Designed miniproteins, single chains, continued (2). Designs and how they scored, part 100

Each design is a single chain, and the fold is of that chain. pLDDT is the mean over its residues in the fold that is shown.

## One batch from the design tools (miniprotein)

Design m7485
Fold by ESMFold2-Fast:
Formats: C-alpha cells, sequence, structure tokens
Structure m7485 (fold): chain A 62 residues (1-62)
C-alpha cells in the first residue's frame, strides 16, 4: 500500500538525519520495495532520492 510505503520512507529520512544510517537504510529499502510492488514508481524513485540524500547529510553531520 502506497500510504505504508510513504510512512516508511518518511521515517527512514528522519532516522538518516539523526545518524541512524543502518536503520534508515533498512526502513528506506522496505518502503521503496512496497512502493514498487504497489506500482507507484514516482514514490519509489522519490523515496530512493530522499533517503540517499538524507543518509549523505546524516553521515556528514554525524
Amino acid sequence: MAEEAQKLIDKAVQLALQGKLAEAQKLGSKGIDLALKAGDLDLAYQGYLRVTLAVDKGYKAS
């Protein structure tokens, strides 16, 4: 379900910004996978970009 995918992606972004990179990547991958299974390619692509950028920022801020 796209709503669940969105929530997982949003939580992954927050965790990444907090420097919890492993947990962020785990939840981000789960959210992106759910978006792909739901056929929401835009959500999957945006989720990938948002998580990747947040992980990069979290890594540099940590």
Scores: mean pLDDT 79

Design m7486
Fold by ESMFold2-Fast:
Order: structure tokens, then sequence, then C-alpha cells
Structure m7486 (fold): chain A 73 residues (1-73)
């Protein structure tokens, strides 16, 4: 998780964009949550994740990821 967030920051910095560690971490959590989510729920979960991302609610995103991971069994 931390290493993936650092890679996202490094890639954005190479393109001249500055991304905070918190933003990079949220993006990694969103990617992981979507990966665990079944296809039929992807639109629903994506909307919830987008709202949490806009609110900068890292813990909310982490909870959604855990829920998706638990549903994957």
Amino acid sequence: MKEAAEKIRAANRADGNVVSMEEAKMKVLIIQAMKYTPDEKQIEVAKELAALYKARDVKGIEELKKKAEKEKE
C-alpha cells in the first residue's frame, strides 16, 4: 500500500504534477476496493468511492475496501 502510493506520487511528479501522500493513498485504496468489487456492483461502489474521495474521507474509503474484500470471501 505505502509503496504503491509512493509510486503514484513519483509518476505524477515526473509529469510535473504534485500529488500528496494522502491523495496517492486514497487512489490506491479506491483501485483495491474496485478490484475486490463484483462487476454488478462496480457502478454503485464507484459512486460511493467518488463521494468519499471528494470529501477526503480516507477512513470511509478504507471501510468500503474492507467491505468489498469481505464480500469477495
Scores: mean pLDDT 71

Design m7487
Fold by ESMFold2-Fast:
Structure m7487 (fold): chain A 74 residues (1-74)
Amino acid sequence: GQEKRDELIEQIDEILKKFKAGEISASEAAMQIIAIQEEAQALRDRGELTPEQMQELSDKIDEALAEIERLVRE
């Protein structure tokens, strides 16, 4: 479970890095993060993520989406 959680967190960080560098749009970044959220939910539903790992991913996803929205609005 740990490896999958770590991989998804790394993917979120890479998406944010590309967005901040201007390589992808806010819409593209948000869509990619939402796809990761859907994958995390599917993994949790199959019992492949612990509640603790899912909470960490959910927090990271929420923070990432909030950062994208903040940068677009400001």
Scores: mean pLDDT 84

Design m7488
Fold by ESMFold2-Fast:
Structure m7488 (fold): chain A 82 residues (1-82)
Amino acid sequence: SLADHYKETGQLPEELREKVREFIAKTFSPEELKSIMEGDGKLLLEAVEKVRREFPELNQLPTPDIMGEVLNEAQKVLDELG
């Protein structure tokens, strides 16, 4: 299961991580992603809820784990933008 994979590796599967990153890049502006990375907890929770809705398999994971994945993928999107 996804939850078992996450417990064993500490990460989402690569294919799912790429899909989450694409979804974040399409859903949020660079300014919103910067706000998330700078500690906007409300915007981070909104991002978690949107990601859970788009990827229901992530409902196997607790909110702190999804928050961590959102932060990781948001940073990668910002890094790709320069």
Scores: mean pLDDT 84

Design m7489
Fold by ESMFold2-Fast:
Structure m7489 (fold): chain A 98 residues (1-98)
Amino acid sequence: MDITTITVTVVPSDSVRPTRVINVNLTLNDSSNYRNDSNDLGQTVQSLMDQVHRLGGTQLRVTIRTGRSISSDVLSIVQQSVQQQGQRLGLDVSVDVS
C-alpha cells in the first residue's frame, strides 16, 4: 500500500453558523512493498491526528479514495486506525471508502 496524499479541510455547511466538521481526503495506491509502508502509514495517521486536533473539530469525516484495487485487509487497517485515533481525541468519526 502506498499513501500519496492527505487533505484536511474544515467545510462550513451553513453560511451563518460555522460547523465543527473536519473533512479528510486520503488517497491510497497499490504498492509492491506493503510491508515497508508501515512507517508511511504511521506517519500519515499521526500527521492527520495532529491536524485534526489543532482544528478543534467535534466531528471527523474521512473519505478514503483508492486509485487501484487495494486489498480489503489494507483498507480495513487504515479505516480502523483512523477511527480508533479519532475516538481517542473524543471525535464523532465517520469513514467512507470510495
Scores: mean pLDDT 61

Design m7490
Fold by ESMFold2-Fast:
Structure m7490 (fold): chain A 65 residues (1-65)
Amino acid sequence: MEELKKQLKITFEDLKLTPEEVESIIRTIRATRAGDPRVTDEQAEQAINAVLEAAKEVGIEAKRL
């Protein structure tokens, strides 16, 4: 989780993502969870939390969808 958050933070800063783009990533994670029973709710929520924390640390105000 911490390593994932660090990688996401670097990527978000490098690409200068918008809140809408970060929200699109969250929607993709939720869609992946809905379409693939091998992905657990816990794994999806952990990934979403990492995305939101990384976005917040680089100054992007994304919504938890």
Scores: mean pLDDT 77

Design m7491
Fold by ESMFold2-Fast:
Structure m7491 (fold): chain A 80 residues (1-80)
Amino acid sequence: DIEKLIETVEKSVEELIELAKEYEKQGDLQMAALYRGIAEGLVHIVRGIVNIMYKLGKLSEEEYKKAMERLDRILEKIKR
C-alpha cells in the first residue's frame, strides 16, 4: 500500500527533523544539516519509487498524483 509507505516515510522524516533541531540547539549545525539532508534523500528515493511504479502501470493516475502531492508536502516540512 503506497499510502502506508508514504505515512511511514513522513514519520521517519519527522524524527530526523527533531534530531536536526536538537543539534541546532546544541550549536552543531553540521550534524543538523546532515539529518535534514538524510530526510530530503529519503523523500527523493520514495519519489523515484513512485515514478517507477507509475511508469510500470502499478499505480493509477489518481494514486500517482496523491502520492506526489503528499511527498511534496513532506519536502516543504523539511525546509521549514
Scores: mean pLDDT 87

Design m7492
Fold by ESMFold2-Fast:
Structure m7492 (fold): chain A 62 residues (1-62)
Amino acid sequence: SEEERKKKIEEVLKKLRDLSAQAMQTIADGKAAGLSPAEILKRVQPIGDEAWKVREELEKLL
């Protein structure tokens, strides 16, 4: 149903917001720990990979 589809879209968008917050926190923590940009990027990469999968889930709902 359209209502169930809308709810799933809202759930996917919440996941994307949560992943964005996790990435920002990971960057902040890495900077506070004195990590290089390359080291911070390596820590952010798994979050980015998960966000890409969530975007693919969103595409299936559109």
Scores: mean pLDDT 88

Design m7493
Fold by ESMFold2-Fast:
Structure m7493 (fold): chain A 68 residues (1-68)
Amino acid sequence: SLESEILALASQHPRAVINVRALIDAAKAGDIEKFNTLLKGTEGVLADDPDLAARLKELATQLKKEAE
């Protein structure tokens, strides 16, 4: 699933896991404001790995779209 793929990628950066779990929850709840805020926070935590941040953003955006 998209959720499992997102969590597997985030597990490479333990400091990002809490932010990514919250991002998934916001996506599934349809909370767009919280999703956008958490997405920025996750990108900040992953500033040293922009390729991973971009892939997580893509997958999380897909998850949000499927929940809509």
Scores: mean pLDDT 80

Design m7494
Fold by ESMFold2-Fast:
Structure m7494 (fold): chain A 81 residues (1-81)
Amino acid sequence: METPLERLERLFEEAKAEIDKVVADPSLTPEEKRRRILEIHQRVVDEARALLPGLTPEERDRAMELLVEFQNYVREKLDAL
């Protein structure tokens, strides 16, 4: 059975992969890429928030590290458009 922390880790990794596909898509304009990345970001943040109450204090610290890493990743990808 997948733990809430394992679900959160998978959520961020899948989101990064989805963002990479958007960035690599030559058919999308920079504006369309930005919109799609922001839509992915909003969905992932909402799903992550739903998982936080189920975490232990130690898992919550790890979740915050993952969230900061994901936020930095999104910003770097948007800045590179």
Scores: mean pLDDT 85

Design m7495
Fold by ESMFold2-Fast:
Structure m7495 (fold): chain A 99 residues (1-99)
Amino acid sequence: MDLTPREVFIERLMTLAGLSEAEAETLYDIRERFLEFLEKKGIDPLTAPYEELVKAAEEFVKTHLSEEEKALIREAAERLGIKADSLAELLIKLFNAFS
């Protein structure tokens, strides 16, 4: 059976970051919500400058994420060795690693 993009993302997070299936599913949901947020702003995540993506991610982090979701992003990034000065940059780097 061919894996869906959702299943590939979840499997990779579980394998590479040692996350539970529930944690990986939550990160997939956060990714989908972030992509919808970018679409509503007219930002193409494939072509937009990094600085524009970071500004959008800063707004998304402040307005759309719970404290539990922020903690999960930090935990996943730490387990993957992803480092950044802000949670917004961690979010961008985490999702780019799994694109």
Scores: mean pLDDT 82

Design m7496
Fold by ESMFold2-Fast:
Structure m7496 (fold): chain A 63 residues (1-63)
Amino acid sequence: MLSLEEQLQLVLEWVTERGREAGLSDDQIQSLQLHAKHLLEVEGLSVEETKKRIDEMIERMRK
């Protein structure tokens, strides 16, 4: 099982890569990283649930 710190690192790396692939600015990626950290640490979401929520946010930001 991954630690919370390892889960956070994986999610933040994924958010950065996914955001860049989606053509988001550095400021937008930073905002998504802060949201992902909140979802994982405060709301207690899994890595997969956090990724899903961030992906939905990225799609809304592109529309």
Scores: mean pLDDT 82

Design m7497
Fold by ESMFold2-Fast:
Structure m7497 (fold): chain A 56 residues (1-56)
Amino acid sequence: MLTAEKARRAAEEAFKDGPAGGAAAGGMSSIEGQKLGNEEAAREGREYAERGRAAL
């Protein structure tokens, strides 16, 4: 399926820089947010990381 191949390529290219770095940044933001007591930022970072993995 052409759409599936495009989605795979987009995901793979995004995960080369964007999602992998974004997931790591989100994870670190989550930790730092928890240290500062900013649980909303921590939760959002965690959700972003989960969505990145689910999109794979």
Scores: mean pLDDT 52

Design m7498
Fold by ESMFold2-Fast:
Structure m7498 (fold): chain A 62 residues (1-62)
Amino acid sequence: ACADKCDALVDVTENVLKDFPSLTAEQKDKIVSDAKKKLEKECSPTCANDAVKKIETIVKKS
């Protein structure tokens, strides 16, 4: 389901950021950009927007 894909992408992105705290800003931006493009292509706008906001919040906290 779309919601499951969105939640999975948020979880994967969060885990990558936690497992690799030494990621450069460029690498973090690429991960967010790739996830955003994937969500926009495969999910509903509402699901994609919510997931993207969560991912961006995780990156900003790092």
Scores: mean pLDDT 71

Design m7499
Fold by ESMFold2-Fast:
Structure m7499 (fold): chain A 82 residues (1-82)
Amino acid sequence: AELKAKLAAVAKVNEKIAEARQEYNKNPSVETEKKLLVYELAHAMLVGDEEAVARIKSKAEEKGLNVDELEAEAKELVAELS
């Protein structure tokens, strides 16, 4: 992907992360936390940060979330934004 397209996708994910974080802070639940983690994982994938991907997956496992489901949802979002 071209640098400008990648930066635009990253900006969109950052907006989604900010919104999801506000939603989680207002209404803490497994669903709002999962949504936030999906967006954080999508961001890490978009920028190619393999260490961040590993950290987010570990955090999801610690929280008892399905990591494979989270990864699939994050990949779908990356494809939508790319």
Scores: mean pLDDT 82

Design m7500
Fold by ESMFold2-Fast:
Structure m7500 (fold): chain A 63 residues (1-63)
Amino acid sequence: SLTEEQKLNAIKAAKRVLDAGGTLDEASAAAVYVAQKGINVDELTDEELLELGRKAVAEGLLA
């Protein structure tokens, strides 16, 4: 199960990817990726997070 901190990081990742012009798939993939890897999204820029989402889609991390 995800911790509350991991859930908040995932939500922040999805929102910031969408705000940066990313797709729903990129936002979902970024959320899954940061939750699974324990990435602190507050240490990333919006552009870095959008790129992470795009990379996560390319790696097949959908949902």
Scores: mean pLDDT 80

Design m7501
Fold by ESMFold2-Fast:
Structure m7501 (fold): chain A 67 residues (1-67)
Amino acid sequence: KYEEFVKKMREKLLEYIKKHPEATQSPEERLRLEIEVARELMKEHPEYKDFAEKQIEVLEKALEAAR
């Protein structure tokens, strides 16, 4: 279950990077992109909601720490 979530996150993130390579210019922008990907995945696959919410929380804390 979690492995499947991680795989879908990676696939969706790679797709977004292909369309928006500028979004990876800084660690901060990459963290924001990963948060957006997690939110979209949660919307498309509600079964991953708990994993996505935890991932978003971790990424938001990392984004605050990077300041």
Scores: mean pLDDT 76

Design m7502
Fold by ESMFold2-Fast:
Structure m7502 (fold): chain A 85 residues (1-85)
Amino acid sequence: MEEAERLREEIERLAREAHELVAKGSPTDLERARQAVERLGELSREARKLAERYAKEDPETSRLAMEAAAFGDAAAEAVRKRLAA
């Protein structure tokens, strides 16, 4: 449970930060946004592994972790599309 909550909070924080960096639009901010997208991908993979680990033992934690992973993937894609524009 606590691990899934931590991952969700970190993913949400990074997603918000990445969108703010793209909005600012300086070369340094855009580079930081790219790094945030990479980190979101890492955290989404961690969340999927957590979901797999707890699927049998704690289905609720598994569900929360899967939701966190899906959110992270969606956020990374949204930021990546903004960076490509």
Scores: mean pLDDT 85

Design m7503
Fold by ESMFold2-Fast:
Structure m7503 (fold): chain A 70 residues (1-70)
Amino acid sequence: SEAELEAAIAKVESNPELRQKLVEEGVRLLREARARATDPETQELGERLLAYYEENPVLLAAAVLLSEAE
């Protein structure tokens, strides 16, 4: 939800160590997913997402944090 995303972003922005850890995990997961993709369109999407999140690390960290919520 919007509120959950806003809370995740705020938590990531307030904790640089958590942000770094989540960014590293997110980049690793994206690279692994891209390496497993056999479809050219999915590979291209994965590369675009990786590039986008390299420029927007807070959003990547927030997404990883939300994905870890059960």
Scores: mean pLDDT 79

Design m7504
Fold by ESMFold2-Fast:
Structure m7504 (fold): chain A 85 residues (1-85)
Amino acid sequence: MAKEKIKEIVDEIRKVLEEARKANTPQAIDEAMRRIVELTNEAIKVADPETAKKIARLTAQIVRALRNRDFDAAEKAVEELKKVA
């Protein structure tokens, strides 16, 4: 179901974020931003319009945090994504 698929996508985003934090290189962070956008676009395709809007907003927050190398802010935004169903 859509809710389960969104949960799996959020779990994958968390793994991508963890690997980017471990690598801590500009290239790894750029690749993580690309992968997170790809994963959230898949979540948006199966979400209702209101949920899709929340996913898009939180994705923008994650990408901005990663661009600033603020992993704490990125993790906080991913936790908010996990609450979206």
Scores: mean pLDDT 82

Design m7505
Fold by ESMFold2-Fast:
Structure m7505 (fold): chain A 75 residues (1-75)
Amino acid sequence: PVRVEDVYVFGKGGTKEEADYLKALIEKVARETSGREARAIIKPEDAGVIDSLPEEERKRQLERAKKAYEEIKKE
């Protein structure tokens, strides 16, 4: 249920709060996918895309990460 686009924000200049959200998402997804395909959590190629994004777009991606984090916390 966690989208790849939510977790790659973790690697590029995010604040401590944002990193905490994404770290929780990564750990939750890794636990649930540990017996299956876990490579869908983070893609290195997406990290390159984020490197070229403007500030406004990064902010938008962060909002998506927060939403996904809240879904994980709901469980």
Scores: mean pLDDT 49

Design m7506
Fold by ESMFold2-Fast:
Structure m7506 (fold): chain A 66 residues (1-66)
Amino acid sequence: SEEEKISKAIDEATLEVDKRYQELVKEINEKVEKGEITPEQAQAELRRKADELVREFIEKVIEKIK
Protein backbone atom coordinates (compact mmCIF):
# COMPACT_ATOMS: atom_id res chain seq x y z
CA SER A 1 0.00 0.00 0.00
CA GLU A 2 1.03 3.64 -0.34
CA GLU A 3 0.94 3.94 3.45
CA GLU A 4 3.50 1.14 3.84
CA LYS A 5 5.66 2.68 1.09
CA ILE A 6 5.60 6.08 2.83
CA SER A 7 6.36 4.52 6.22
CA LYS A 8 9.42 2.69 4.86
CA ALA A 9 10.61 5.82 3.02
CA ILE A 10 10.39 7.82 6.26
CA ASP A 11 12.30 5.16 8.22
CA GLU A 12 15.09 4.96 5.61
CA ALA A 13 15.37 8.74 5.20
CA THR A 14 15.44 9.12 9.00
CA LEU A 15 18.43 6.77 9.29
CA GLU A 16 20.29 8.54 6.46
CA VAL A 17 19.79 12.08 7.81
CA ASP A 18 20.48 10.97 11.41
CA LYS A 19 23.93 9.75 10.32
CA ARG A 20 24.61 13.09 8.62
CA TYR A 21 23.39 14.99 11.70
CA GLN A 22 25.72 12.99 13.97
CA GLU A 23 28.66 13.77 11.64
CA LEU A 24 27.70 17.46 11.62
CA VAL A 25 27.59 17.60 15.44
CA LYS A 26 31.02 15.94 15.60
CA GLU A 27 32.52 18.38 13.05
CA ILE A 28 31.11 21.41 14.87
CA ASN A 29 32.29 20.13 18.28
CA GLU A 30 35.80 19.63 16.86
CA LYS A 31 35.84 23.23 15.59
CA VAL A 32 34.84 24.50 19.04
CA GLU A 33 37.50 22.27 20.67
CA LYS A 34 40.16 23.73 18.35
CA GLY A 35 39.01 27.29 19.10
CA GLU A 36 38.05 27.90 15.44
CA ILE A 37 34.53 29.00 16.39
CA THR A 38 32.72 30.07 19.57
CA PRO A 39 29.87 28.05 21.15
CA GLU A 40 27.42 30.73 19.91
CA GLN A 41 28.75 30.44 16.36
CA ALA A 42 28.54 26.64 16.67
CA GLN A 43 24.84 26.87 17.63
CA ALA A 44 24.14 29.18 14.66
CA GLU A 45 25.98 26.84 12.24
CA LEU A 46 24.21 23.76 13.65
CA ARG A 47 20.81 25.45 13.27
CA ARG A 48 21.52 26.47 9.66
CA LYS A 49 22.77 22.98 8.74
CA ALA A 50 19.88 21.31 10.58
CA ASP A 51 17.45 23.33 8.42
CA GLU A 52 19.26 22.00 5.32
CA LEU A 53 18.95 18.43 6.66
CA VAL A 54 15.19 18.87 7.16
CA ARG A 55 14.86 19.84 3.48
CA GLU A 56 17.03 16.87 2.48
CA PHE A 57 14.86 14.55 4.58
CA ILE A 58 11.70 15.73 2.82
CA GLU A 59 13.33 15.35 -0.62
CA LYS A 60 14.53 11.82 0.21
CA VAL A 61 11.06 10.76 1.35
CA ILE A 62 9.43 12.18 -1.81
CA GLU A 63 12.04 10.53 -4.08
CA LYS A 64 11.51 7.13 -2.40
CA ILE A 65 7.70 7.26 -2.82
CA LYS A 66 7.65 8.56 -6.43
Scores: mean pLDDT 83

Design m7507
Fold by ESMFold2-Fast:
Structure m7507 (fold): chain A 85 residues (1-85)
Amino acid sequence: GGIDFYSGLLRGIGTNVAGAAGALLGPEAMQEVIDLTNEYIKEIEEAGKESEKLMYEKLLEGLKRLADLQREAERQAAERQQQAA
């Protein structure tokens, strides 16, 4: 069903972003991405009970938040490298 597809897609992308954040900033950053991914999966599951449109909107919101976390992790990693030099 659509819920399983959108939840699976977000989980897959979230796992990749979590791995990248963990490699850049360590286990706390990885856990933040995992927690956010799980939160938006839950929102997709709840939205999917009411509207396919709302479910799709929650997927897009989750993807945007994951992209924002990845950019922030890259920014913090660059700053840490500059401070260590």
Scores: mean pLDDT 83

Design m7508
Fold by ESMFold2-Fast:
Structure m7508 (fold): chain A 89 residues (1-89)
Amino acid sequence: MDKLLAEYKALVDEAQAKVDAGGLSDEEAVAYAARVARLLLEYGYSKEGEEALEKFRAVLAEDRAAHADDPLAQAIVAAAEEVLDEIEA
C-alpha cells in the first residue's frame, strides 16, 4: 500500500508542479493519466497489489472529493478508477 500511495502522490505532485510552472498540455495530461494507469496495472498483477488496490479505490474516492475544483487531479483520479475497474473485470 505505502509504495503505491507514494508513487501515486509523486505523479500527482509532478503534474501539479507542471501546472504551477505555466501549464500542462493536453498531451502531457494524458501522459500523466497513462503513467497512473500503468502503476495500477503493475500492482494489480501482484497478490500484494491486489489487496492494496481495494483500499486504494477508497483513497481515490476521497481524493476526488478533496480536489473537486482541480481538473488535473480529477482527470488523474478518473484514469486510476478506470484502470481499477479493468483489473477487477
Scores: mean pLDDT 67

Design m7509
Fold by ESMFold2-Fast:
Structure m7509 (fold): chain A 72 residues (1-72)
Amino acid sequence: AVPTTVLDIARAFVTLAKQEPEKNPAYLLSLGKFTVQEARAANFNQESITTGLKLAGEELELPPALREQIIA
């Protein structure tokens, strides 16, 4: 089972990203980096953050290159 913290990260990013109808890569990159920054500030571990972003990226059908840039 996926931990709740991972699902919370995924759901937050998906919810915010769905408000951008154009799926602008620059906007999604900024939003994703903001999500990572907030999760790190909340002391979520890196593995949970990475897994949550992978799940969100798959749900939103984000290009692999964009997903890697968000995590970096």
Scores: mean pLDDT 75

Design m7510
Fold by ESMFold2-Fast:
Structure m7510 (fold): chain A 65 residues (1-65)
Amino acid sequence: KKREEEERLVKEVQRKIEELKKQMDKELEIAKKTMSESEFVPFKSQSASRYTGQAIRMIGDVVDE
């Protein structure tokens, strides 16, 4: 049924978004330990922007209208 297909797609997108969040968290944890404070602040901002953009793109691909 169409509703089951939609649920499957939504679940897949949610799973991918969670995976991106995990990748970002790991990247920020490593950066915080290896970078100076002056390097970490712009890196954190850039990473957040990059992951947010990717998440929006993923949602756009699945959610039409």
Scores: mean pLDDT 74

Design m7511
Fold by ESMFold2-Fast:
Structure m7511 (fold): chain A 86 residues (1-86)
Amino acid sequence: SMKEQILNDAIKLVSDAVRKDLSSEGDDVKDARIEAAANSLRLGLEQGPEMARKNGQILRDEFLKMGYTVAAQAVDQATDQVLKAI
């Protein structure tokens, strides 16, 4: 569906950013953070715009707390894409 395509594009955006920010980390660490982000974005799309914004903010703040500014920026962009799909 169009919603699934938008979600997949949003997940890819965050995934690519995580791989860049965590380039020195092992693949297991990158994959775990990507999976957590993907699940957060899926839940936002399923539960509506209020939850999508809340989940996006939490995920962004977690990446910022870790010093992953590129991943945090990608989360904001991904959240906007998910909101357009709702």
Scores: mean pLDDT 84

Design m7512
Fold by ESMFold2-Fast:
Structure m7512 (fold): chain A 99 residues (1-99)
Amino acid sequence: NFDKVIKYLEELAEKLIKEGKLVEAADVYYIIARGYLAAGEWEKALEYAKKARELYLKAGKEEEAIQSLEDLAQLAAQLGADELAEELRKMVQELKKEM
């Protein structure tokens, strides 16, 4: 069931990108990142976190990009994914330097 849900969300995000709905597509990739994080698939969680970040930034939603990464870093730390939490926090710091 998890794999089918992820596939559906990936197809939804691609459709939203084609429609120019970049914020909604970023929100979907954020949901995928959280799903992989909860499943212990930390490398995939980071991959989808990066995809969400790129779409938020492309849409001019820098605050949303930062908030989503901070929320994922907090969840990663709570789940014991300390290295992933550190990488996500570094991404937040990098974005704040560009503000």
Scores: mean pLDDT 88

Design m7513
Fold by ESMFold2-Fast:
Structure m7513 (fold): chain A 89 residues (1-89)
Amino acid sequence: LDKIKDNPLVQNVLAEYGANTPVETKKGNVEDILKENEADKNTVYVLNASSKEIATNKDLLTKYKTVSKHNNEKTLDKSNVKIIVIDTK
């Protein structure tokens, strides 16, 4: 948990939405984690994944607020935001 908060992408999201924003890490593939959390629209997904894996899931990623080398243009309400770090390995 502490190490994931040292991730520069996570730090950028915390700077945008607040230092006390909840952060959790989920290990697995991007598609499964996004679908599992589909009902929660106030989640920022930080992608600790390869550029190839991000490109493969591009269409799905446009439906969610994601942060990677390619931050999407989607904006969330700053109230009730949480961060899920997707670690593909």
Scores: mean pLDDT 68

Design m7514
Fold by ESMFold2-Fast:
Order: sequence, then structure tokens, then C-alpha cells
Structure m7514 (fold): chain A 97 residues (1-97)
Amino acid sequence: SAEIAAEVDRIIDEALEIAAQHDDEWARRLLAAPSREEQEALLVEMWREQFKKGVEKAKKAKLPKETKEKVEEVIKKLEESEDSLEALIRLFKELEK
């Protein structure tokens, strides 16, 4: 949809603005990306890496059963998602229902 396409553009533009204010490896990689498609791919890769770190922390945490079950459901849906910002945005909108 046009709304999701606009949201993808907004996320990439905001990430580039944030990256321009930082001097770390992720910021340099994102700013050096030669195309919009490569910028999206790098953002998905970086998000996946942060998600994996979050999963490892959640596995080590003593969570209530209900919270653990919800976290495991979200993890499964995100692992099964396509590697695109559009797919992730659609999934997050589904989870907010």
C-alpha cells in the first residue's frame, strides 16, 4: 500500500539522519550504502542482529509464563517474516491488533 511504502521511506530517512550524527561502524555502513535497496537490506540486517541479542537476553531472563509465551510467539512470527521493511511493518501492524 502507499501508506506502507511511505513508512519504509520515513524509516530509512530517519535512520540516515541518525547515522549522520554517529561515528560508529553501523552508521558508516548505512551511510556508505550505494542504493535505497542496500540501505533497506542493511537496516533489516541490523534489526535482525539486535533482535537476536534481545532473544538471547529474554532466554536468560526469568519471565512470567504469560510474558514468556507472548515473547516466544513474537519471536516465531519475526523469524518467519520476509527480509524487508514492508514485511516487518505489516507484521508489527498485525501484532498491534
Scores: mean pLDDT 75

Design m7515
Fold by ESMFold2-Fast:
Structure m7515 (fold): chain A 109 residues (1-109)
Amino acid sequence: MKELIDKVKEIALKHPEAAKLMRETFKKLYELAEQIQKSKDLEEQINLSAQAARLMTLTVQQIESLPLSDEEKNTLITALSRALLSVQLGNGRFPKELYEALEEALKES
């Protein structure tokens, strides 16, 4: 996990547009995870999980349109996939760590 966060930070330092996109996405994923964790309604949890999945799909499409290498795109998509699984379990820790790493990278760019 730490190695993946470090790779995402390296991509963010090189590509500010990708960093901004990923920062916004991981923040929204973290917020969705908090809502899932606080929800006691199964239907609401399913709907929030579906929102996270849709956000991932849209973000992947945006990543694919950016002038990144295939390796950089695959790294970002892998981070998104792992963050989505964490969010669907009501765990916001990993998307929050990615958000904080991207915030730091953008301050250095």
Scores: mean pLDDT 86

Design m7516
Fold by ESMFold2-Fast:
Structure m7516 (fold): chain A 91 residues (1-91)
Amino acid sequence: KERAEKFIKAKELAREVVEPLEEAGLEGKEVSEEEGKELLKKFEEAIELLKEAEPPEELVLVPHLGLNMLTLLELATKLGEEAEKKLKEEE
């Protein structure tokens, strides 16, 4: 359960980063420097949770591949959704 909880938390943090960026893009709104700093912090926390959860080998190599932030957040979201589904199936 601890591993699944870490994936779920990483997904929540990823969502908190992606949603403001998508809203800013759709509305033509500029993200403030303060907002950007908070989003970067949440992104870093999501990645750290993924590492702590001992993800698949492919994901462990992601930081070394130079993948962009959006790709990493998409992976975090997918893993969190799968973890939520597994927990619901157990209970």
Scores: mean pLDDT 61

Design m7517
Fold by ESMFold2-Fast:
Structure m7517 (fold): chain A 94 residues (1-94)
Amino acid sequence: SYWEEISKLSEEDKVVEGAIHNLEILIEEIKKLGENKKKAAKGLIEELEKTFNISEETKKELYELVEKEDWDGLLKKMKEIIEKNKEKLLEIYK
């Protein structure tokens, strides 16, 4: 039991790290889109909302970061959402 739980924790950490790595790549690609970058970032926020059922307050904070073009702040906040919703992420990556 304890060994199985340790193994599961290691696998869970790899899933979270993979999701964060993919998010970092996606934000870098969004930054390259010129005039469409804000639209693409808002689309990503909508997908995050659908996946993790984030609050309207959190969604507003993410939209404000997009309008400011604070890509580092956006990435940081999105990483926090993924980490807080680790259990939901693991259900998706069964």
Scores: mean pLDDT 79

Design m7518
Fold by ESMFold2-Fast:
Structure m7518 (fold): chain A 91 residues (1-91)
Amino acid sequence: SVEEQLAEFRERLERLRELLEELKAKGKETPLTEAIGAILDAIGDIIETERFLEELEKRGASEETIAEAKELLEEAEKLLKELLELLKTLP
């Protein structure tokens, strides 16, 4: 269902937020492999959310549902930006 798919995307974003918090806590000691892995996960989440949004629009989903999917996409993009900024601070 659309509700279940939205819940899955929200859960993935929460997992990514928790990972970002852990990496920020490590600071300069963050392994490059962990930072790169998180970036790849964020890119994957963005691609999947964009595809989901496209499917909702093609199927004539409600304006409210489309807005929720757009919000999830925006949050995923913000997390990717924070991960990229973290990567720039690493040695």
Scores: mean pLDDT 84

Design m7519
Fold by ESMFold2-Fast:
Structure m7519 (fold): chain A 70 residues (1-70)
Amino acid sequence: LSPRDQELLRQAVEEMRRGQEAIRRGDSRAALEHAERVRELADQITDNPDLSEGLRAGAEELEREAERAA
């Protein structure tokens, strides 16, 4: 991974973590905002399509959990 893609991955993992915290608090809106940021970060990853797809899948799961919590 390029240093740029490594930093984008680090940010995406942190956003996923914050989204999970929001779900635990019952804050569906905040969880959806964090999922959106993960998608934006995944779209910026250019050197590894598998990593980008994995991040999008994580965002989709966070979105589903947020919708169930709402």
Scores: mean pLDDT 82

Design m7520
Fold by ESMFold2-Fast:
Structure m7520 (fold): chain A 73 residues (1-73)
Amino acid sequence: MLTPEQRKFIEELLRSLYPTLSPEEAAKLLTRKIPSARLSYQTLVDLAQKRTGVTVEQVTAYLEELAGEPIDL
């Protein structure tokens, strides 16, 4: 389960990666099976783990919640 601080940090990372998109739109874009989306996902996960201690599974679950669809990596 993510803390409110971890959720906020992930949303801030999404805004940093996709500054013109909402967090929901950015998360949905990361669900795409394209190389650029995969690289952005890996960057976001790495930064979230290093800064907040969140697991890959927790980040993935929260991105799926925001996107409204599953992430197939």
Scores: mean pLDDT 73

